# Ledger of designs, part 91: designed miniproteins, single chains

Each design is a single chain, and the fold is of that chain. pLDDT is the mean over its residues in the fold that is shown.

## One batch from the design tools (miniprotein)

Design m3360
Fold by ESMFold2-Fast:
Structure m3360 (fold): chain A 55 residues (1-55)
Amino acid sequence: LSDLADNYLKAGEFLAKQGKKEQAAVAYRIAANLYRQSGDTEKAEEAEKKAKELE
């Protein structure tokens, strides 16, 4: 689950770099949810913050 969360976080970063802010925000929210499921609360909060910054 943590590996999958890392993949979505990286996808969000890539999409944000491409100017696809809505798709990047979705990827960050998925990453945050996956990090919470794996118990990584700190990374989940970071991903949620990144998603909110794109809204």
Scores: mean pLDDT 81

Design m3361
Fold by ESMFold2-Fast:
Structure m3361 (fold): chain A 79 residues (1-79)
Amino acid sequence: MVEEIKEAIRKTGSEDPEVAREAALRAINLLNTAPSLSREELEELARIAAEMSKSPNFEASVAATMVLMAIAVRLIELD
């Protein structure tokens, strides 16, 4: 699961905006179906998403930012 989410986050950097958007939606869906993710795993995923959000490609940056926001919500819900 964690590796599948990491792969989806990395695909948000695609030059194809359709692929980037689908990758973001896949990452968010995988996050929503993985309640067992630890804080450490979520923080690692957030780091990758934050790096991808720095993309000079607007669609890739937006896609990665959407994933980062979803991870932030999960982190807020942890004790």
Scores: mean pLDDT 82

Design m3362
Fold by ESMFold2-Fast:
Structure m3362 (fold): chain A 82 residues (1-82)
Amino acid sequence: MEELLERERELAEREREAFEMVRRGDPSALERLEETRRRAEELLKEGEEKFKETGDIRVGILTIAVGGTLVVLESMIRRLRA
């Protein structure tokens, strides 16, 4: 659980940095968002597997939160690619 919480915190920090790059018009913002999305996908998969193994509601809640982050990242990437 603690390891997953730490990784979620790191993911949130990466997302914040990527959004700041978007605000600045940084040409590498899209690449940073895609890297962050891949990290979110990995953490989501691990969270789902861990919840399936343990049934721990705290893992379930964290997995839902990561899923929400992934949706936001995908929406931002889609908008920038338009």
Scores: mean pLDDT 83

Design m3363
Fold by ESMFold2-Fast:
Structure m3363 (fold): chain A 75 residues (1-75)
Amino acid sequence: MRELLLAESEIAMLQMKVAVLKLIKNPTEEDKKELIKELERLIELAREAAERFPELREELEELIREAEEEKKKVE
């Protein structure tokens, strides 16, 4: 339970940070690098959580797909 809650909290925090970075109307190169970095961290944590918690796999795989698409748009 504690490990699952911590993983969910970390993923939620990264999702919020990504959402905030996406609100920047005219992103600088530093803003773009920060967004890519946070998206990569989110993808990594979601993959680890999907392997550890099979009950969340479908939800996390969808999250990973969306994060990868977002990364491609920024790159």
Scores: mean pLDDT 79

Design m3364
Fold by ESMFold2-Fast:
Structure m3364 (fold): chain A 65 residues (1-65)
Amino acid sequence: MKKIEDFLKENEEEIRQRLAAGESKTDIVNTMLQKFVQRYPKASAEEIAEFVRKLRATVDALLAA
């Protein structure tokens, strides 16, 4: 989904900054999910589930680096 990829690219630096500040993965996921649903209020439950999955993968990749 293009909107998920675009949102993650736009917010990657914020995710990096939150990880560097010591925020937990759970708190980062919850914060980014809230921002995503505010940005895309018509997102379906399937799109939200795909977003959370890709977001968790992005956070895990940044933590592994």
Scores: mean pLDDT 82

Design m3365
Fold by ESMFold2-Fast:
Structure m3365 (fold): chain A 99 residues (1-99)
Amino acid sequence: VRLTVKDVVAYDQRTVEVTVEVTGADLGSVSVVLTEGTDGAGRVVAEAHGAGAKAGTNTLTGEATEPVASGRYGAVVVGSDAGGGALGRSVGTAEVTVK
């Protein structure tokens, strides 16, 4: 399974909408964690979750732990099966746009 974060928009600096491309399989769930710094190991600033993600483009909604500024963040994406077992993990970066 290949997981790619394509877009991140933060509304009201608190509500986060994340677009994730899923390739290779349908998933029971997808989660995205945005972190300070670009290595995915920094402080968590936002999380987004989606259940029943299909192969293709998926939109996940989540919340920021504090107001998020526009900029580049680490992005950790995990795809899981229906039982919660991890099927794929991707660590990369995402540019957050605040609206």
Scores: mean pLDDT 77

Design m3366
Fold by ESMFold2-Fast:
Formats: structure tokens, C-alpha cells, sequence
Structure m3366 (fold): chain A 53 residues (1-53)
């Protein structure tokens, strides 16, 4: 039982570390995605304006 609890503790620590890293990566990706979306929107708007002419 004691050895089993040590395994669970290590697993929890690993999961917490992964979660923390994932959150940091998600923040970076969110920013990159937001920038990409804006560029696409601007591009689409220009295409529509050209089509209207």
C-alpha cells in the first residue's frame, strides 16, 4: 500500500507539470492563432472589395 501511494504521488506531480506546460503553450498558440485570423480577415475583405469593383 505504501509503495502504491508513492507511485500515485509521482503520477500526480507529473500530471501537474504537464498541465502547467500545456497552459503556457496554449497561451502562445492563442496569440499566434489570433494574429493569423486577423490577417486572413483583412485578406478576405480585400478580395471582396476587388470583386465588387
Amino acid sequence: HHHHMEELKKKKEMEEQIKKRTEALNSRYQRDVEEGRKLLEENEKKIEELKAQ
Scores: mean pLDDT 79

Design m3367
Fold by ESMFold2-Fast:
Structure m3367 (fold): chain A 75 residues (1-75)
Amino acid sequence: GDAEGLEKYKKGLEALREKKYEEAIKLFDEAIALTTDPKVKAQAYRNRGEALYKLGKYEEARKDLQQSQALEKAL
């Protein structure tokens, strides 16, 4: 649910801060799957994109950033 999605998102931010990029991606994957809140979902896509970029996965990062922008425009 949304509370679980937000919790996974927060843990993803902690992993990203610690430069644990693969762990951050997994946590943001879970956050995106669990949340119905478009703001949390947009932020999770954006931050997953940043982690993907740090790992050199540039095409996947670009897609996540585009998805984040599309969700933000719908708000």
Scores: mean pLDDT 89

Design m3368
Fold by ESMFold2-Fast:
Structure m3368 (fold): chain A 68 residues (1-68)
Amino acid sequence: SELERLRGLSREEQLALMAEILLAAGVPEEEVETLVRILRRHRASPEAILAALKGELTHRGKPFVPVP
């Protein structure tokens, strides 16, 4: 599962993966940087990072496609 994959990564690696997916999906760089900063500041859990990623993609009408 996507959550299990994230749990195997450090928080910084999880945030980097989220940023990569959002940028590839066409989310503006400024918005991605803001989200990463907020999640890093609040020491977000893997569940919170995954929820934020899926929420942003859904909000922008883009499907969630897990990175292999």
Scores: mean pLDDT 77

Design m3369
Fold by ESMFold2-Fast:
Structure m3369 (fold): chain A 94 residues (1-94)
Amino acid sequence: AEEEIEKGRKALREGNFEEAIKYFEKAYELVKDTDPLKAGKAYEELGLVYYLMGDEEKAKEAYKKAIEMYKKALEKDPTNDEAKGNLESAEAVL
């Protein structure tokens, strides 16, 4: 999952939005049932890619999914400061 996120970030830096989307989607699929914090990060990265592409509807959908995952992370561990910070940042974008 972290390797997929890093590959997605590299593709995004190179302007390869299609490749970035594939890696972030793969990262989500690998962790969606085991690590909601990482799943949220993958969707937040997808939201950024869609925003940069000018697809505001897909960007909002991805950020809403990231928020859902961060809330799930906080349900499992209410003391997770990283999940709390990421949730607040993602909600500020919407």
Scores: mean pLDDT 83

Design m3370
Fold by ESMFold2-Fast:
Structure m3370 (fold): chain A 81 residues (1-81)
Amino acid sequence: LPPVPEIKIQDSDTRLSPEQKEEVVKKMTEALAKMLKSSREEADKIIEELKKELLEKGFPESVAEMAALTLRTALQEYLKS
């Protein structure tokens, strides 16, 4: 299997602790792995579920939107490979 794309969060764009960044990256990596095995419809659902999960955990909406955008970009790059 080709490697899952690396997910990176920029320090300047978020007011997250290192532990919070690791949590977000871990959840994004898990979501991306699920998306790669899923249909396009299911992939969109996975992104929306991740956004909800981040918001429920008290992360800002900007972080949830960044995560969704990053996952969509990573999926597109993976599919090009």
Scores: mean pLDDT 72

Design m3371
Fold by ESMFold2-Fast:
Structure m3371 (fold): chain A 79 residues (1-79)
Amino acid sequence: SNEKKVEEHLEKAREHAEEAARAARAGDYRTAVEHLRKAEEHLRKAYEYSEDEERKKILEGAIKQVEALKAALEALAAA
């Protein structure tokens, strides 16, 4: 079902976000960016399967936050 797909993608997004946080704390910004990219992919899939407009707005906000954090960490990796 779509709901099960949303749940699976949200869980994977959370796992990748946690790995990104661990990598960033270790100063491994390149690995953190890769995990944020995967988290963003899963958030976009959760958005595609979502039918609830309130959940879609929350997911859109989360995607924008991940994009901003990814850009910041890419800048740190390039320094």
Scores: mean pLDDT 90

Design m3372
Fold by ESMFold2-Fast:
Structure m3372 (fold): chain A 64 residues (1-64)
Amino acid sequence: MREELEREIELALLRIAAGVMERLASLGKASKEEAEEIRRIVEELEAGKLSIEEAKERIKEILK
């Protein structure tokens, strides 16, 4: 129950982060390729193909 709520909050935050990156890329202030990769990671997470922990690690690697 609590774990499910924490998962939903983290998913919402990752969706927001992906949207922010896409917006920055559209303004030429971030890499379009990085924004697309982050969006793909969030979509795979929502499809159950990745865990939240795996998604966070992949996003950290992209943002290094």
Scores: mean pLDDT 78

Design m3373
Fold by ESMFold2-Fast:
Order: C-alpha cells, then sequence, then structure tokens
Structure m3373 (fold): chain A 83 residues (1-83)
C-alpha cells in the first residue's frame, strides 16, 4: 500500500540520520558520500511516490519526509565541505 511505502521511506530516513551522525563523529568522507547518494535516491523515490498519492493526509506526510531528506542533504553537503 502507499501508506506502507511511506512508512518504509520514514524508516530508511531514520537509519540514514543515524549513519550521518556516525559519519560526523568519525569524520568519514567515504561514509558521508555514500549517505549523500542514498539520500538522493530517497528524494527521487519520495517525489515519484507523491505523484501516486491522492489522500491529503498521506500527501502531507510524504511532503514532510521529502523536506527531511532535503535537510539531511544540506547537512551532508556541509559535512563534506569540512572533510
Amino acid sequence: SLEEKIEELEKRIEELEKELEKAKEKKDKELAEKIKKRLEELLKEGMELLKKIEDPELISRAIGLILRVIGLLLEVDRLLEKL
């Protein structure tokens, strides 16, 4: 279902948030670059998912997840500038 796909995206975002924290602590450039690629893939998936949603509540939730991914992309780019 679309709701299950949204829940799966949310869990993947939460995992990447934890991995990004580890990349910051270790100053791991390779891990940060890998996280960036995964976030770019999640952004693409989230945007494609939005095209398939008709329910306003699910649209709102999906937009919230897309904004979280964008925030993490900005954070990983700032980290990569320091590494």
Scores: mean pLDDT 88

Design m3374
Fold by ESMFold2-Fast:
Structure m3374 (fold): chain A 86 residues (1-86)
Amino acid sequence: MKEEVHKVRLEAIATRILAALAASLLDDPSLLELAKKAMEYADKAEKALEEGNEEEAKKYAEEARKLVEEAMERINAKQAEIDAKL
């Protein structure tokens, strides 16, 4: 569990960096909001793990992972829209 929480937190950080770049280039602040929510759930997962609540940690880690996937899917979709216009 701890390793999974750490991995999803690193993925959330990477997604936030990509979302910040994409939001600047694509004028879409919702990408950054999704990345921020992923970070929030990743932080909650880490805190739950520190409190010894592995079930809550797993739940929050899964929610963070889903938000990371959603943000990446949206970034990829926006990139495809730009490619289609060029």
Scores: mean pLDDT 73

Design m3375
Fold by ESMFold2-Fast:
Formats: C-alpha cells, sequence, structure tokens
Structure m3375 (fold): chain A 73 residues (1-73)
C-alpha cells in the first residue's frame, strides 16, 4: 500500500543518514516492490541505486538505474 511505501522509504532515508548504505538500498528496494505506480517505483529504485553507489556496489546500482529507466520509457 501507499502507507507501506512511505514507511519503507522513511527507513531507507534514516539508514542513509546513519551511513548504513547497504541497509538503505535494501529498504528502498522493498519500497519499490510496494510502490503504487511506475513513477514512484522508479524513484525508489533510483534511491536504492544511489545508496549502492555510496556503498561501493556499482554493479548493483547500474542494474537498478536501468530497471528504473525502463519503467519510465
Amino acid sequence: SKSEFEELKKKGDEALREGKFEEAAEYYKKAAEVAPDDKTKAEALRNAGVAYIRAGKYGEAVKLFKEAQELLS
């Protein structure tokens, strides 16, 4: 639901502030799974990708950015 999305996004944002980049990416990926529409899902996937970049996981980030781009095409 939208409420589930917002709660998971909030947990991702909190993890990101704490420097827990991999945990942040996991929360953003979970948020993408419950996103109400493709635009919101793409935003969550991009946030997860940014978190993976900060974690040094470039391959994971590229996959998520590609998935987000395909949702908006």
Scores: mean pLDDT 88

Design m3376
Fold by ESMFold2-Fast:
Structure m3376 (fold): chain A 96 residues (1-96)
Amino acid sequence: NAEKEIAELEKEVAANPDDADAWLRLGQAYYRAGQYKKAEEWFKKAIELDPENAEAYSNLGFLYWLRFEHEKAAEYFKKAYEISGDKTLELQAKLA
């Protein structure tokens, strides 16, 4: 299932390379497949295309937290909170 989802999303980003949400979804698919380096790469691509994409920052925060990179996780959760105003993300930044 993850492999088929990745293949479909790779076609979507190829057709719409400036669509930050498409790159975000591709990163999420790689994350679900356990391919964390690829997930990080595509989440960063989404942020490059849309610096106000709070979800991409939040997903990077979770990725770094799972890799025990707590300082990076906190920074990305804080950025997600600053964009969205969601205090739940502020609490995650404090716990990271």
Scores: mean pLDDT 83

Design m3377
Fold by ESMFold2-Fast:
Structure m3377 (fold): chain A 54 residues (1-54)
Amino acid sequence: HMQEVLDQAREEARKFFEESYKKNEEAMKKLGLTTPEQKKAFERRRKRDEALIR
């Protein structure tokens, strides 16, 4: 059943993206990229990616 393979791949991708997003947020703070608009765009991307791999 293909769905089992997809679920496995989604879990692996989710863990990878979680770590990537944490590092990106810290990097943005260090670069001073903390405007509300930039934070909102970053949050939208993260939520979208989480929904795709859940």
Scores: mean pLDDT 70

Design m3378
Fold by ESMFold2-Fast:
Structure m3378 (fold): chain A 66 residues (1-66)
Amino acid sequence: VEEQVKKLKEDTEELIKWALENKDVEALKEAIKRLEGLKKVAPTEEIKETLDESIEKLKEALKKLE
């Protein structure tokens, strides 16, 4: 579980960096949609909380690209 949480955080940070550098709004929107879907089936509160944090970071990055 901890390794999956760490991987999710790392992947989210890398995606945000890449999307901001490339101004890829679609990549951010797809990531948000995917994580929202995962949140609905999250097996633990810890994973759900990590998904919420990642979604929030993606939404903030999306605001910067406007």
Scores: mean pLDDT 78

Design m3379
Fold by ESMFold2-Fast:
Structure m3379 (fold): chain A 60 residues (1-60)
Amino acid sequence: MAPSEARLAAARAAVHGMLGAGRSGAEIRAFLRRQGVSLAQLRDVTASPALRAELARLER
């Protein structure tokens, strides 16, 4: 099932904070896996071009 909009919003806020704190891509991916959120789902609901570019880098 698709994650709720509230879960996607919470995951986006957490990832933004993790990037600001210098967390590794592996740590961010592990966090998203535990939340049941894919990078593609998070990217699709992200309006910020800068954050979308960082999410695209994490998909590789």
Scores: mean pLDDT 73

Design m3380
Fold by ESMFold2-Fast:
Structure m3380 (fold): chain A 68 residues (1-68)
Amino acid sequence: SVKEKLKELYEELSKDPRYKVEMIGEDELVIETTLSVEEQIGLVLRIIGDYPELEVKLEGNKITIKGK
């Protein structure tokens, strides 16, 4: 389910100290990072590739992920 995929992604990303990851309820993840724009784009593309059921938005240094 989308909720299980979001929890899985939360647990994976929270292991990396470069990412500040927060779950908003059970439906949305927010990632804040100081990575370069190029590195942020790389992360977004990886998430979209691995989790095609998730919608990913990049705004400045903030990445928002939720179910489609």
Scores: mean pLDDT 80

Design m3381
Fold by ESMFold2-Fast:
Structure m3381 (fold): chain A 64 residues (1-64)
Amino acid sequence: SAAEKYLRDEVKKAEQEYKANPSPETAKKLADAYRKLGNFYELLGRTDEAEKWKKKADEVEKKA
């Protein structure tokens, strides 16, 4: 779907930004992007996929 592609692209951009400039601000943006994608998969009933992205968000938030 267009929404999935948009959210995946936002994750890719946030990952690139965080890799280039690791900071609390870029970590927060990355965690937010992961969480939005996780929430999207939860709404689709793709629970395993949703949990993976939410876990990634939690891990990034711990490093911020």
Scores: mean pLDDT 87

Design m3382
Fold by ESMFold2-Fast:
Structure m3382 (fold): chain A 93 residues (1-93)
Amino acid sequence: MEKRREEARQLLEKASKLIDEAVKALENGDYKTAIRKIKEAVKLVNRALELDPSLYEEAAKLYERIADVYEKMGFTEAAENLRKKAEELRKKA
């Protein structure tokens, strides 16, 4: 249980770094790099929650950050879905 939390936290940390890199790529007009990194970040956050659902608040914040990047890229539906996912995580806590 404790090791699963450590693994989940490592995945969330990696996702956070990928989101930062995606934001940087987007600021530089590199939409292809931004989308690739954001898609990987979503996978890591999903995996972290499978390992430790108690990290819901950290995961919700990352989903919101990913949604902001999708919205800036014009992927409004993907952004809305992630914002709903973040809200549902917080409601179950």
Scores: mean pLDDT 85

Design m3383
Fold by ESMFold2-Fast:
Structure m3383 (fold): chain A 55 residues (1-55)
Amino acid sequence: SMQQKLQQAVDQLVQLSQGDAPPEVIEKAVQEAAKKLGIPAETVTRLVAQKLAEE
């Protein structure tokens, strides 16, 4: 489902943001995920931030 694809993308981006990747790489990954899912990059960024706040 779309929700499962979104959750997988968010989880991968959370892992990337917690690693040693520079901000530019993270921004590019967010934009690519947003385009693949057909949603705004701001929505992806918000979901990643929410997941990080959940531990």
Scores: mean pLDDT 79

Design m3384
Fold by ESMFold2-Fast:
Structure m3384 (fold): chain A 72 residues (1-72)
Amino acid sequence: PSPEVVDAYNEVLRRAERLDKELAEALREKRDLILSMPEEFALGLLEAVRGLLDEGRVEEALELVRAVGRPF
């Protein structure tokens, strides 16, 4: 995994741990999948999650993280 993806993942996880334990758990469960994604896609996913959290859309952020590793 690239350092940029690892840093972005850790930032999002730290924020999730303060806001919603279920989201933090989902991020930990999907960690290996996220870190194995192509850098562009991993960063795009983590930025989308961050944006949803900025808007207080925690349930949508959780759904997005849970969708990681699904076909297509």
Scores: mean pLDDT 82

Design m3387
Fold by ESMFold2-Fast:
Structure m3387 (fold): chain A 68 residues (1-68)
Amino acid sequence: DGPSLLQESLKNLKEMADAARERKDSRALERLGRAYHQLSVIAKKAGDDELAKEAEALSEELFREAEE
């Protein structure tokens, strides 16, 4: 609840994505892509359109990276 929780969730997902990239774990990148998409949906419902756009862009990027 509140913008600070959404920002904290985004930060945590970014840290997990960096760790998955270091491990070259394509399945973890796919799962994190889905998590970013869910965060985007939650942020949009909460009225945080900027965070929703960032999370959706990161979701699309992780899905592209997972297909490498």
Scores: mean pLDDT 83

Design m3388
Fold by ESMFold2-Fast:
Structure m3388 (fold): chain A 69 residues (1-69)
Amino acid sequence: SKIEEIFNYDLSKTINELMKEYKVSQRALARLSGLSQSTISRNKNKKLSDLPEVHQEAILNALAVHSLK
């Protein structure tokens, strides 16, 4: 399905790439996800799929909320 394709695409990308594609700042992503800026900064070069599942869900939900603006 298109939803699974979008989900798998985002999971394959680094946090830094996702921030660029969604045009979201590190500060905004931290606020929307509830994660600290230091957590995002330390993990920005890791693929979303390499993060704990709780952090994956928090970031995906944050990107979805940001996209609705």
Scores: mean pLDDT 80

Design m3389
Fold by ESMFold2-Fast:
Structure m3389 (fold): chain A 69 residues (1-69)
Amino acid sequence: MTKEALDTVLDGIENGKTPSPEQVELLEKNRELLEELEKEIKKKLEEEARSVEEAREILKKAIEEAKKK
């Protein structure tokens, strides 16, 4: 379940989707998943000359938008 949630959030962020509230709760309760997401986003964006800081901003914006629902 955790790996499935991580993959879904990552794919969603790449397509501009906001993660679901359920996915946000899982990520916030497991900081290791958040760190893993940041690293995977960085890896995918590295070829586009993006940094870990950009990956964190993308993740934070997605989480904030999910909480605003």
Scores: mean pLDDT 64

Design m3390
Fold by ESMFold2-Fast:
Structure m3390 (fold): chain A 86 residues (1-86)
Amino acid sequence: MKVVIEMENLTPTQIIGYVLEAIGLELDGYNVEVEIDGDKVKITIEGLSQEQVDKFIKYAEELAKRGYKVEIQKEGDKLTIKIVKP
């Protein structure tokens, strides 16, 4: 399954944190792509198990409870999670 995580309105520290997490996944053997555009980060991850996908969904739901705008879209074997910080 392919997971695309798009985040907006991030601080520089948050961008660094998410990039480091993406590097961690790459080192664990996943195919990971990171795109940075100002205060926006797009992370694409391929080869995730359903349990790992469920963890990303749970993380997004937790951010929504903290006031983030979260949109989750499923399209075949692709999951897109869009997160906008308040």
Scores: mean pLDDT 81

Design m3391
Fold by ESMFold2-Fast:
Structure m3391 (fold): chain A 95 residues (1-95)
Amino acid sequence: AAPTVEIVVELTYADKTTGSLRVTRVTAREGEPARMETLAGPAMTPGNGWDGDFVGGAFTVRLDGREVLSLSAGGSEDAFAVAATAVANAARALL
């Protein structure tokens, strides 16, 4: 059987007013809708944009529940998005 691919992205933002951290996890599995969960800070309300400055992100790829790749990037949200896209494409090529 082909391995199941799971991609987990954790995004950290700092609230512009209080400096409090917001941490959101997005989990994507092949054939399933993406799941979003709040790990720390105030929950995001549907219809509200990100109310904070990007601090950093972590990207993890799992094959059959085993972590095979982990990447962390701070600073630019755009740079993190590019890195995450490249890793997702690499994970897809392993199938």
Scores: mean pLDDT 64

Design m3392
Fold by ESMFold2-Fast:
Structure m3392 (fold): chain A 51 residues (1-51)
Amino acid sequence: SKLIKVEKGTVEEAKKKLEPLLPRSAKIEKIGDKELLVTSSPLDSIYLSRF
């Protein structure tokens, strides 16, 4: 899992921008007003290391 802090805009906007950049197995969850938790399968976790 990877925690992403949203520095500008809303978490909803950040989520929409991240979804096309992540594998389909990835799940994006709002865990705070400015924080997103991104989870994916172990095989796809390499994509999360770039964030």
Scores: mean pLDDT 69

Design m3393
Fold by ESMFold2-Fast:
Structure m3393 (fold): chain A 62 residues (1-62)
Amino acid sequence: SLTVARVVLREGRRAAPEAVARAEEMLRQGASDEEVIALLQSAGFSRAAAEALVAALRESLR
């Protein structure tokens, strides 16, 4: 799962680096998954891609 998370994060950061960085910050600040998904969708990610990015960020975050 961590290996898959790394691939998902690499592709997300290639597509929209600032949006993924903001999503990571929001999760660290205790934002809900739905709030972060909404941000990622506003940056052009589909809901499925946004959900995968949130899951990957949660796997990789400290």
Scores: mean pLDDT 83

Design m3394
Fold by ESMFold2-Fast:
Structure m3394 (fold): chain A 56 residues (1-56)
Amino acid sequence: SSEAAQHLIKGQNAYNNGDYKLAAEHYQKALELDPGLLSKPTIEQQLKTAQELAKK
């Protein structure tokens, strides 16, 4: 898989485990590596949600 795809998988795993800070870092990296991702709107929404949930 591409490096962007690996970051998406890691971000999704982190999100599912409640590690929203780690999820946001991986989602940002995936979008950085592949701005043309077909799932970009979904990943951007999950990134925003993860960033909000990471705040304490």
Scores: mean pLDDT 81

Design m3395
Fold by ESMFold2-Fast:
Structure m3395 (fold): chain A 56 residues (1-56)
Amino acid sequence: MEAAEKARELALAAPSAEEAERLVGELSQEYFDKGDEEAAKAVERGGVLGLIEAGL
């Protein structure tokens, strides 16, 4: 899912865990506000995977 991949890339590229969490949270909220709950949940999962991969 593109939303999950985008979240993973954001988490990997972020300079810190705090910034990664903020960016992923903003992206998830954006999809939720648009009524796309599936994409919002995918963003949360992708963000977690990105943080794990980045060692954060």
Scores: mean pLDDT 78

Design m3396
Fold by ESMFold2-Fast:
Structure m3396 (fold): chain A 63 residues (1-63)
Amino acid sequence: LTPQEEADVWLALGEIAYVLGDYETAVKQYKKALDIDPNNTEAKKLLKEAYRKLGKVEEAEKI
């Protein structure tokens, strides 16, 4: 898999966790996607939303 394909897999896993209401796992999976592709705008957006769902507004603001 290319790095972008690997990042897309982590992003998809995070989206599944988010739909299931597991926002903590979603945050971890989105961070994995950003570790591979730091400029991934979609992963940053989804990570911010997951942080807000957890009430971690200040962590969301840092992204």
Scores: mean pLDDT 81

Design m3397
Fold by ESMFold2-Fast:
Structure m3397 (fold): chain A 64 residues (1-64)
Amino acid sequence: RPLPPDEEARRAGLETLEKAIEYAKKGDVVMAANYATASALLFAAAGEPELAREGIRKVDEVVK
């Protein structure tokens, strides 16, 4: 069953954020940044700018 476009983008954003965090934990900062940026764009498309901001913050905390 198709989800509303905003909910699909939100789910994609969450999955992409998980990958960003995995790359950050592995020390792959370039891939972590790439996936974090993609996640933020997906959350923005979902109308969830706060999730985008929090996701970037979480990835930054893992990288540090």
Scores: mean pLDDT 79

